# Designed miniproteins, single chains, continued (4), part 90

Each design is a single chain, and the fold is of that chain. pLDDT is the mean over its residues in the fold that is shown.

## One batch from the design tools (miniprotein)

Design m15118
Fold by ESMFold2-Fast:
Structure m15118 (fold): chain A 56 residues (1-56)
Amino acid sequence: MVTRRVTGLGSGIFTSLLIRRAREEFPGVEIKRDLKNESVVVSGRQEDVDAAVRFI
């Protein structure tokens, strides 16, 4: 399993909706929102993580 961090995301509603959609599209990955660092941590299989990060 691999973990990637996506930075530069706002704390706004559009980011929340994007994360929700990514979770629906990629149920095989774990997507954790890190509000303190305004980032998202994506964990799972490399191919699934790469696809989810590309989607976000």
Scores: mean pLDDT 77

Design m15119
Fold by ESMFold2-Fast:
Structure m15119 (fold): chain A 82 residues (1-82)
Amino acid sequence: MPLPPELVELYERILERLKPPAEAYREGKGREELAELYREAAEELREVDPLAAILLEGWAALAEGREEEAEAYRARLRAAQA
């Protein structure tokens, strides 16, 4: 089923905020800023899309180089999808 329009608007606003720091991260910059924005996006999505929230928390941990924490979030995502 397609996403409701209000959820599409929420995702579009989040992606607009994430694009510039994600591009900077690919260029080797802005790692901490990207992680903070991922955590803010996860909090916004927590009640409407819990799986996306878990994914974004994992990406924040990866951006900060915390691989053990990122693996814990990946395990939570797998459990939620099973």
Scores: mean pLDDT 74

Design m15120
Fold by ESMFold2-Fast:
Structure m15120 (fold): chain A 62 residues (1-62)
Amino acid sequence: MENARAVQAEFERKREEAEKISPELAEAVEEVGTEAMDEISEGKEVSVEELRKRAEEAIRKT
């Protein structure tokens, strides 16, 4: 539970930062965050570092 809360907090922070830049970037971060939270709900481990990496890659590709 602690890890899931940390990942959610990091995802929300990244989404808000992206939203200030453009809605398209915010959408890309939202998709990455939702997928990571789905993985955690299925019992997979996703670290804050892994989420941050995925979000940064999504922003870079957009």
Scores: mean pLDDT 77

Design m15121
Fold by ESMFold2-Fast:
Structure m15121 (fold): chain A 60 residues (1-60)
Amino acid sequence: MDIVKINEEIAEFLKKNEDLPFEELKEKLLKYMEEKNLPQELKDNILYFLENAEKVKKES
């Protein structure tokens, strides 16, 4: 699976689990990314984006 397809799967995973508490969502996402053997750079970027989304939700 290429990076583009992996990124799409991650986005869909996040949408599917958006109702979960941040802590649970983050843990499930980390497990998912580990199982997929994603590059560390991609993992870091996704986690950073997730943390930013959490901040936005607090402001909303």
Scores: mean pLDDT 73

Design m15122
Fold by ESMFold2-Fast:
Structure m15122 (fold): chain A 65 residues (1-65)
Amino acid sequence: EELERKVLEAIAKAGRPVTVDELAEMTGLSKEQVEEAVERLIEKGLVRKTADGRYVLSEKGIEEL
């Protein structure tokens, strides 16, 4: 959960669609940890993957912050 929360907050702080690489840099996590966290956040409906392969908060994700 802490990894998921950290990634969710990083996406919120960015205020734009972000890549796995950008999230790893922002959070200090490995790309693998970020990938695992975003997959779980997508399953929960808190994050969406854009057509160009970036990640954004869903409406539910914004409400969880």
Scores: mean pLDDT 82

Design m15123
Fold by ESMFold2-Fast:
Structure m15123 (fold): chain A 72 residues (1-72)
Amino acid sequence: TNALIEELGKLIQEAKALSEEVGEIAEKEFRRVVSAPDSEKAAVAAEAKKRIQEAMEKHKEELERRRLEELR
């Protein structure tokens, strides 16, 4: 549990450095994890981690798409 929380903390900081919007998504997901019952924390944390990583990746893809559109 603690290692997973630490991992989520690192992802939140990376998300905030990438974008305010992605950082807000990461914080929302982290709140879900800390609010979850102990029996569900592992599953919720795994889901939150995937959602944060997906949001970060989607943002990077959107930045590249915008760069390509500006070159048209």
Scores: mean pLDDT 78

Design m15124
Fold by ESMFold2-Fast:
Structure m15124 (fold): chain A 83 residues (1-83)
Amino acid sequence: SAEALRARLEELERVAKEAFNDVLKGGDIKDAMDKVGKALGLSQSTIDKWTSKVNSAGGNRALVFKQLILQGIRDYIRALLAA
C-alpha cells in the first residue's frame, strides 16, 4: 500500500540520517555502514566493500560515505518501484 511504502521510506531516511550523523561525529565507519546497509538490504560483502572504500578516502570519508549511501537509497527505491 502507499501507506506502507511511505512508512518504509521514512524509516530508511531516519536510519540514513542517524548513520551519517554518527560518521560526522567521528563514529566507527563499519558500525554506521552496517546500520544503513542492513536497512537498504545490502549483502555483507557489499557492506564490507563500501566500508573499506570509505576508510580508504582519508579526509574525504564523510563525503564518500554520503555518496555511497545516496547510491544505495537510489538503488533501493528503483528495486522497490520495480516490485
Scores: mean pLDDT 84

Design m15125
Fold by ESMFold2-Fast:
Structure m15125 (fold): chain A 65 residues (1-65)
Amino acid sequence: MPNAGRLSAEEFRKQGKEEEAEAAERGLEYTEKAVLANLAGDMESARRYGELSREYHEKAPESLM
């Protein structure tokens, strides 16, 4: 299923779950940035973005499984 994270965020907003929607979108953005940084050879940024993505998943993760 493509873009599950984006779809989950929109669905959460439609259900009035703004906090989970925000966390889902932020987590996805940081995941994308981590991948791009790793491909560019910026391992420090890749690691930091990966950790941020994990942190946001921890904030709204139980509905995002």
Scores: mean pLDDT 70

Design m15126
Fold by ESMFold2-Fast:
Structure m15126 (fold): chain A 52 residues (1-52)
Amino acid sequence: LAAQARQLMDRFGLDRPQAALRLARQGHNPHDIARALDQVAREQGEEPVYHP
């Protein structure tokens, strides 16, 4: 999922919330999407969405 999120961001210029919406349309579990986006944020040097 993290690799798919990165590909969507790179291919279509989507931000993380837009990538999440695309993954949800593909039938992915919202919890798995959230974990994938947190992983992408960490890899990009940003804080995870659930980290204070």
Scores: mean pLDDT 71

Design m15127
Fold by ESMFold2-Fast:
Structure m15127 (fold): chain A 76 residues (1-76)
Amino acid sequence: PTPEQLEADITLALGIIAAVVGRYGSPEEAADFLARVAEQLGLPKAAETARKNRDKSPEEIAQAVIDALEAEVAAR
């Protein structure tokens, strides 16, 4: 994916995470969702980061995954 496509996908993912957290109140569900999205984008390190942080707050999960996505894309 291009950086612009990734930014759009991250923005969409954050919107869906807000909806999932609002509906279920579960950071764990948000982390699992982000891991699936990262895997579909071909970003296995970002997916692993989401799984590793599943017990964190939604904001911490989102930030950790964004940082991992940026690092993994930059390494391409």
Scores: mean pLDDT 72

Design m15128
Fold by ESMFold2-Fast:
Structure m15128 (fold): chain A 90 residues (1-90)
Amino acid sequence: MEHIERLIEILRETAERLAKIDESMAEVLRRTVKEVERMRKEGVPAERILLLAEQTLGVLEIHAFVKENKEALELIQEASERLQEIRDEL
């Protein structure tokens, strides 16, 4: 439970920061937060929820790289590192 709460907080914070840089990327993360909350209600294991979030950040990292948006790329990489800390605790 605590791991998923931290995950949701990281994704929400990252979405808010991304909204100032690229609103489309922020919208993807907000949608992912809603999906994470749905999966949690359905009793999906934390490891699977974390994997979805990691995969979403990976896709956004590729998009930021292709768009040459260095600020968005750095922010997404920071979020990925914070998710890695959660994974290491599982």
Scores: mean pLDDT 86

Design m15129
Fold by ESMFold2-Fast:
Structure m15129 (fold): chain A 81 residues (1-81)
Amino acid sequence: MEEEMKKLREEFGKAGDELLKLMQEKRAPSSFISEVLDELGEFNARMQEAIRAKDLEKVKEIKEEALKWIEEKKKELLQMA
């Protein structure tokens, strides 16, 4: 249980870090940066609450939602080049 939640949290963290690095490399607009930081903060808060509640299913749902959103933002950023 705890190990599974840790793995899911790590996968989210890695994806978030990759998006932040890509934004820096592509010199994303300030509005884009603000949106990404706000949403990543919300996903992180939701993830931490689900982990505290030991709700593995909710952790999985939040991770899947976050990774899908991150992938969409990466695509948007690449199209701005």
Scores: mean pLDDT 83

Design m15130
Fold by ESMFold2-Fast:
Structure m15130 (fold): chain A 62 residues (1-62)
Amino acid sequence: SLSPSTQKDVDQYKKNPKGYYQKQFKKLTQGFKNIGFPQSLADKAAQMIVDTDIDILKKMLS
């Protein structure tokens, strides 16, 4: 079963995919920077995680 948090993410993605992507990317980039990642590495790590999250959401919606 989907957790309430996962369902919320699915709903947000369906309503505004680009906005969801941008919000998650910023959140993850800042998280990585807070633990000492340089900007370029934080951006790459955030991108990979968001891309994986979006791929999972797309599969769940298919």
Scores: mean pLDDT 78

Design m15131
Fold by ESMFold2-Fast:
Structure m15131 (fold): chain A 94 residues (1-94)
Amino acid sequence: DLEELFEAGKLLNEGTKAYKAGDYERAVQLYEELLRRFPDSPFRLQALSNLADAYMKLGEYEKALEVYRELYERSPDLQWARAGYEEAEKKLKE
């Protein structure tokens, strides 16, 4: 639906603005809201990617690891998701 597509896109855009401003906690909140309210959104993959990146910036490596793992297990062709998983795992071992 166009309204759901518009609202999901707005949440993604506002989350990205928060991320670029260094407000990673706010970015996480907005991406999590998108994923909760619009789980079947065409923005789901991008929101998960951005959420994991925001968790990495916050030092929440276990949460980032879980998101990257979900991404590459469901889409093994996403080499960037695997790379993100390996980086998060490395940070947890440091």
Scores: mean pLDDT 85

Design m15132
Fold by ESMFold2-Fast:
Structure m15132 (fold): chain A 100 residues (1-100)
Amino acid sequence: MDKKIEEISKELYKELEGLVSFETIYLELKAALYRAVATGETEKLIEELREAGVKEEIIEKVKELLEELKAKYTPEELRAKYEELLEELERKRKEIVEKR
């Protein structure tokens, strides 16, 4: 699962070229996936990716990953994972601000 998220994040990182760090893209994508399954808004996430101009090959990988998450985890488990990721993202954002 993490390897698929990493591959998708690498493709997105190439398209964004220095605007956002790879680590930020990886964590934000992981959070978006967990949130979408936890809330049942998976179709909305796919629509947002299409509107953002994400390649269909990447969207298909996201769909496969969403189905894998639905099969492996309950919405409650994914909500807990999403909250943990939000805490990690906030911590990393604070580290960047405190250094400058």
Scores: mean pLDDT 74

Design m15133
Fold by ESMFold2-Fast:
Structure m15133 (fold): chain A 94 residues (1-94)
Amino acid sequence: SMEELKEELEKELEKLKKEALERFERAMQDLAGAPRSVVENALRRIMIETLGRMQELLDKVLAKAKTEEEKKELQRIAQEIANELGKEAARLLE
């Protein structure tokens, strides 16, 4: 069902978000005292990799959707979680 697809997508994207944030925290610990550019480059690489994995997951779930309306809703959910990841990553740089 559409509700099952949404729940599957949300759970798996939240796992990727959690893993990315744990990788950010580890990178910041490992790079303690490094120049800002080195830290930013490390975090950027984690973000690019994570967003790529999120897109692959979204594409797999979209293949199971039957209507354009369902696809738009799944895309909206993925974008919301990606935006939340970006906001939380920005907070770690404060």
Scores: mean pLDDT 87

Design m15134
Fold by ESMFold2-Fast:
Structure m15134 (fold): chain A 81 residues (1-81)
Amino acid sequence: LDELKQQALELIDWAKEQLADDPALVARLEALGARIAAATSEEELEHALKEAYWLAVSRFEARGRLDLAAQLRARASQIGQ
């Protein structure tokens, strides 16, 4: 669980850096990161991570940043491996 938390938080931190010009979205990602850090089960972790992932990927795609969306997908695929 701790290793999954670390990987998930690294993904969120990376996404926050790429979305730093959107403070409202950064705040939502910070809240999801706090939920991941506080998670006591894999299910709780995966639920919060899934929300953060779709929030970030949909924003990148909406902005036409397909390069960042692809990087996020690649980073997410490494979690739990």
Scores: mean pLDDT 82

Design m15135
Fold by ESMFold2-Fast:
Structure m15135 (fold): chain A 65 residues (1-65)
Amino acid sequence: SLRERAEEIVSEFSEENPEFGVKLKELIDKGDLEGIRELIDEHLGDRLTPEEREALLKTIEELIG
């Protein structure tokens, strides 16, 4: 599914780039949706399809509430 693929991409990228994972966690803890969108676009914009990007952002919104 798009959600599973997006989660895999984030997991793999975070393993290769620990600073990204730390920053993403910080933004999730703050509920900063705009910061999360900017971070994703900056680092994963060329790796994600528009559909995968949308699925990822929806997943993160669910985690924040």
Scores: mean pLDDT 78

Design m15136
Fold by ESMFold2-Fast:
Structure m15136 (fold): chain A 91 residues (1-91)
Amino acid sequence: MELEELAEKVAAGDEKAKELAKEIQERSLELPIALSAYAIGKEGEKNNKLEEAEKKIFELAKEKKYDEKLVNSLSEEEKERIREELERIKA
C-alpha cells in the first residue's frame, strides 16, 4: 500500500488502514527508524528528490526496516540531536 492510498483509506475510516498507520507511526518513533528517516530526508533534499525520500521512509517504516548505510553516515551530533527530539516527542 502506497503512502497516498493509506492516507485516503484512513480518512475514509478504514479500521485496518488506521491500525497500520498507528503501527507505522509508533515504529517511526523508534531511534533506528527515526535516524533512517532523517538521513533519507537529508539525501532527498540534497538531490531534489523529497517525494521519493518520503515514499522510501514510509515503505521502510511499514516493513519495520531502516537504511543502515545512511544511518551510519550521520555525525554523532546529528544522531544525538534526533535522539533528544524523540525524547521530547515521547514525553
Scores: mean pLDDT 76

Design m15137
Fold by ESMFold2-Fast:
Structure m15137 (fold): chain A 60 residues (1-60)
Amino acid sequence: SPPLTAAQRAQLLALAVREIQEGAEVTAEHVRNMALAMFGKELSEAEARELVAEARRRAA
């Protein structure tokens, strides 16, 4: 699948941060499902894990 654009990645990251701040548990699987639903793009598990780690840092 084509990679996320910088804008799409930023949007996905912002939504993940918001969900964590609202008390939701955000997993790599959840982020992969969000990318597919929002953009029709598949993330690798490694990319999803990096995005989750970044979101957790920003939500703290």
Scores: mean pLDDT 85

Design m15138
Fold by ESMFold2-Fast:
Structure m15138 (fold): chain A 74 residues (1-74)
Amino acid sequence: MTAEDLRLLSELLEQMAREKADGETQAERLRELHERTGWQAALDLAESFREFGGFSPEELRAMSRRLRQVADRL
């Protein structure tokens, strides 16, 4: 997993928070990320997001900030 992958995921999570995307849309966005990158973790996350019914905008923003912090340290 590269810093670029984490930044792309962080940007996607923030986009989903701004759009107030539902859980199904959140899972679909993550599948699209997997299709573009080949990043298996994005597909695994899509499955998890579908199982949990998605996350709130506040939770998505919190995850986005954490991923950005991790990426900036790589």
Scores: mean pLDDT 82

Design m15139
Fold by ESMFold2-Fast:
Structure m15139 (fold): chain A 89 residues (1-89)
Amino acid sequence: MKRYTIVSIAERIEGKRYRVTTSVYDENGNLVGKSEPEEVEVKDDEEAFEYLRKRAKDVANELGFEIVSELETQTGGVLTVVMHVVSRP
């Protein structure tokens, strides 16, 4: 069973608008997939985190990954959701 890390990031650009990018890394830290950046408008940071969790879960489901753990961090205008996932047999 191979391990991967999904990282979904929202960077605040203006007001309530964020740029969201989701990236997938293998167990050696190599980038194996990345979404096109998208812009979203949210009412608050809580809704931004909900959006990031949804994007990361969508990617995990599309690639057949099982979510093992989830971590959320915030540094200034950057919100990050990290999911550690494993490939299904």
Scores: mean pLDDT 84

Design m15140
Fold by ESMFold2-Fast:
Structure m15140 (fold): chain A 62 residues (1-62)
Amino acid sequence: SIEVDAEVSETPEGYRVVATISENGKVIEKEEAVFPTREEALAHAEELLAKYKKKAEEKKKK
């Protein structure tokens, strides 16, 4: 099974976004970014989550 996740966490340098695609419990793709505001981090997390969900669905069809 393919699973997509996005996490936002607060750090001293800003808000960190981590987005992952996992297949059979193993991470196959990962992307990280840091933003100065929580709103920007959440927007980016949603964008990455949508992008990764599209990739996961494409892999599932092939």
Scores: mean pLDDT 76

Design m15141
Fold by ESMFold2-Fast:
Structure m15141 (fold): chain A 77 residues (1-77)
Amino acid sequence: TLEQAKRLALSKFGDAYGQALEEGASPEEAIEKGKEAAIEYVRELLEQGKLTEEQAEEVIAHVEALAERMRAELAAA
């Protein structure tokens, strides 16, 4: 389902984000790594025909919204 694709994309984001932090990356760099991993996962699903283009765009927008929120929280202190 679209909801499950969103959940799994966020899981990919979290895995990559946590790994980057473990490697000593800054929070900003870790957010970018998380976003990259999640978007790559969504593109894979689209190429496999498991998501429509509209569904892929919705999941990507969801991931990008999370990344922007996290960056805003870092900037606001």
Scores: mean pLDDT 85

Design m15142
Fold by ESMFold2-Fast:
Structure m15142 (fold): chain A 89 residues (1-89)
Amino acid sequence: KKYSLKVKRAVLAMLKAVGREDLIPEAAELLGMSQEEVDAVPAPEKVYPESTLANLVFAKIVVNKVLNDPSLTDEEIEEARRFISFELK
């Protein structure tokens, strides 16, 4: 199913935040994102454990630190987490 731009950016923010930049090319291809769009997502101040994404609250905190987008909803964060869990290796 088609993802919103906010969900796509949240996926990239999550992958960058947990140090899984190795998955970014596959995620970008599946989400139809350009390298410019990938580069527009900021680098995190520190790398978090991958287990951080297993919890909605922790994933939301991490995405908010990377994107600083107060318009992101819990539903959009959850959709991004599900994409990483089911569509990515």
Scores: mean pLDDT 82

Design m15143
Fold by ESMFold2-Fast:
Structure m15143 (fold): chain A 102 residues (1-102)
Amino acid sequence: MEEVRKVLKEFIAKLNEIGTKFQKEINKILNDPSLSKEEIKKRVDELMAKFEEEVRKITQEAVNKLKELGAEDEAERFQRYADATVERIRASVKELVEKKLK
């Protein structure tokens, strides 16, 4: 149980760190006056794809470690948390881009 708690704490911190970095990069792109609407859309799409890939890798590592510890329920909950976080961020980014490009 203590090792399970350490794994959860470590990987939640990693997800929060990449989420914070992603939000900063999206804000830089959306507020860059030198970028065309097409360049903004392209860079946002590229960053979103990179963010989803990084979340997927971190989530897979966390799930594997939790399963090795016999924490199947915690692994399933972490996967659901990560999936929900990606979907929420994806929806938020789409809304921000639509508002900025109109």
Scores: mean pLDDT 85

Design m15144
Fold by ESMFold2-Fast:
Structure m15144 (fold): chain A 61 residues (1-61)
Amino acid sequence: SKEERLAEVNKRIKEDPFDREALEESARLQVESDGPTKKSPEEARRGLEQELALIEAARAR
């Protein structure tokens, strides 16, 4: 199920914050969620994309 996959991916990110595959999967799953904050799918996608970009920039340092 989608919820189980999200929980697994979040656990992986907690152990390895720079696991790109886990970060990408988390972003995909979140875009398909209706969102707990009542955000539009577009706003949720942009927020996650921005956060992922910041993490990738930090990894490049």
Scores: mean pLDDT 68

Design m15145
Fold by ESMFold2-Fast:
Structure m15145 (fold): chain A 85 residues (1-85)
Amino acid sequence: LTEEQELDVYKAFAEIIAALIIKHDKNPEVAEKMKQLIDEGIKLVKNVEEAKEFIETAMKASRLVDEGNYEEALKLLEEFVEKLK
């Protein structure tokens, strides 16, 4: 992976983080918790494949947020972060 491709992956993470925070604007506590989990996940990913899986997990969590299922969204992110350890 080139430096440019690696940077693009990190930019995708930032965009997903922003989207999740925006969707949780009505519940600041949930927004803060999701941001913390995503920040932790970014630090734990060791390669592009893990980063891709994390992005897909964050996208699924974002969809759960749209449905008002905050508990399942948080659990999904927490389980993925734990799996990366």
Scores: mean pLDDT 71

Design m15146
Fold by ESMFold2-Fast:
Structure m15146 (fold): chain A 89 residues (1-89)
Amino acid sequence: AERAKEKLKEGREYLEEARNALLAGDTQSAFEHAKEAMKHAAESGRLLGDTETVEYVERKLKEAKSAEQALFNAEDSLNYAGSSLRAYE
């Protein structure tokens, strides 16, 4: 559980970097950071053996086609993974 919490914390840091990049008009960096946030959410699920969380986040990552979509999907993915992690606590 501790390593999964660390991955979600790192993912939240990437999400904040994505928001800041988007506000600065750097849509490429925003998109890249948002994808990293989603990858960290998926890794949290993998560390818990939570296949449903991994599949959910991987779908959200695949569907992200713009910086704005990626940011929304990253926030959603981190919230989903966080809710699942709380069930293991």
Scores: mean pLDDT 86

Design m15147
Fold by ESMFold2-Fast:
Structure m15147 (fold): chain A 69 residues (1-69)
Amino acid sequence: MTSFVTVTVEVTLADGSKATITVTFRVRDGRLEVADVRVEGPSTPSQEEIDEAVERAGREARRLLAQAS
């Protein structure tokens, strides 16, 4: 069975604006795989800012999976 977990992260960009990055992870055999990344905001984040947000979302997703037995 394939499960999904979605985590939303807000980041402050270099121009001081806020962007909302929503990451959907696919859970297979106890592993998290990035299935989708959505970015919403008035400015486009850099790839580095997106990568950091994905890492933060991954940590939160792992925490949620550990609590859902």
Scores: mean pLDDT 78

Design m15148
Fold by ESMFold2-Fast:
Structure m15148 (fold): chain A 70 residues (1-70)
Amino acid sequence: MFDELVKQIGEAAKNNEELSDELKEQLEKVLKVRKEIIDLKEKMKKNPENSSEDAEKLEKLIDEEAEKVK
């Protein structure tokens, strides 16, 4: 589940523990989408006039992240 994956990533980051190969692959996929979400949120904060289009893109990225962790 999404929350379980996020917890595993968070715990590994806190402990500087090496992740299993499966978790590394999922982590890479999730981090890529996360980076796009963060970049888009920063863009929305700097350019509020474009917020509607950026909000639609953000929802799509959130959905993509959820699908990658199923």
Scores: mean pLDDT 68

Design m15149
Fold by ESMFold2-Fast:
Structure m15149 (fold): chain A 100 residues (1-100)
Amino acid sequence: SELEEKLEEAKELSKPVEDWPLSTLLSPKVNSWPEEIKKAIRARVAYEELAPIAAELSEEQKARAIELIERAFNDPNLSPFELSVELGVLVLEHAVEKVF
């Protein structure tokens, strides 16, 4: 699926920061770092939040996940923290729909 392909791409792009603590990745200090590192961090955040639930997402949620991954790759103004918040909303919405 397109989502699975985007997640594999995110995993690959996250290689430079794959062992970094999440607290470092979500720090406001990251916003001043070079774009190549910020892109790797955004890819890492997207992969960690979406990979565990990717197979369980509805078609609508998969489309939204793909859009967020594309923004992670291509939006230099998107902070890793902001991305994490937007992904968290999707993850929470999925959890609520699955339970209720």
Scores: mean pLDDT 85

Design m15150
Fold by ESMFold2-Fast:
Structure m15150 (fold): chain A 91 residues (1-91)
Amino acid sequence: SSAVQAALAELKAALERVRAVGTPEVTRRLQAAYLWAQRQIAQGADQDAVLAQIRTIIDTMDRLVAEADALDEEEIEQLLREMAEEIARIS
């Protein structure tokens, strides 16, 4: 659907923003979330639940970019862990 394509495009754009400022390790973990979203859409999973989770992933990516100089390593790990737990809950 157009909504799914728009959400994936926004998620890809957010990932590219992270790539510009984040560490390679943080970027790899967020790439895993992007690939998860692509797989869920390809498998015909509950689109409303997946779209809601894509928004949460985008919010996490945008926060990591906006607060890149303010967040310490423990805070970054906490955000990434919370994102992974939410993905696991819906998967």
Scores: mean pLDDT 84

Design m15151
Fold by ESMFold2-Fast:
Structure m15151 (fold): chain A 73 residues (1-73)
Amino acid sequence: MEREETEKYYKEAVEKSEEAARLARELGNESAVKQAEGMKKNAEEAYEKGDLNRVRSLLLGSESLLELLKSAL
């Protein structure tokens, strides 16, 4: 069901965005911290609206940000 899928992707998007925010703080990249925090807020809004496609896109964006930050190490 879309509702269960939206919740699953929402939880993963929040987890990945929080992980990205932690890594960005360790790197001293304040702009990346704000970007990760923004992704978390957007995921919350998308979940409240039941927007599966947007939650899924935010999960992919959070994963991409994590890969970018890992490549900076």
Scores: mean pLDDT 81

Design m15152
Fold by ESMFold2-Fast:
Structure m15152 (fold): chain A 84 residues (1-84)
Amino acid sequence: SEREARIRAELRALVDAYVSGYASAGRLSEAEAAALRAILLGRVDAAVAAVAPLLETKPFEEALLAASDRLMELARPALAALRA
């Protein structure tokens, strides 16, 4: 699954860019940035697996958006706990 590997790599790159952007802007503490990164990266494989059927039937960009949405959905309970 070359497309799965590509989506996984792109999703990891998006996570890194997203968290690094917030951290560099001073919107997250160093500890919050590390925790957010760990939560999001820990859900990448599950998010990719959930959208695997779309990788064969949809354009790459649509599959990537679906994977990003699923990643945030899977991360939401842990992100809520982080902020509690």
Scores: mean pLDDT 78

Design m15153
Fold by ESMFold2-Fast:
Structure m15153 (fold): chain A 96 residues (1-96)
Amino acid sequence: SAEEFVERVGEKVRKLLEQGKRDEVIAALEAARKAQLADPRASEFQKNAVEYNLKKAIEAIKAGDDEKAVEYTKKAVSVASTKAAETLESGLTAAL
């Protein structure tokens, strides 16, 4: 389900942050942001919602707030296009 996918992405972020792989998580989130912005079928509202939540996730990682990083990543993925969501999952999986 979509909910199970969002939870799995959140758990991958949590696991990587617990491993101290903060830069790898940030790189995956930045790649997902670029993929979402490049999607010509995505609405401006969808692009802005994903952008906002991924930026907040990156800010949380830099502040050491792992729980907020997971929360904002899950919020972004719940509204992201398939290409952006797959880009994020691929980047996180490669870092595991």
Scores: mean pLDDT 88

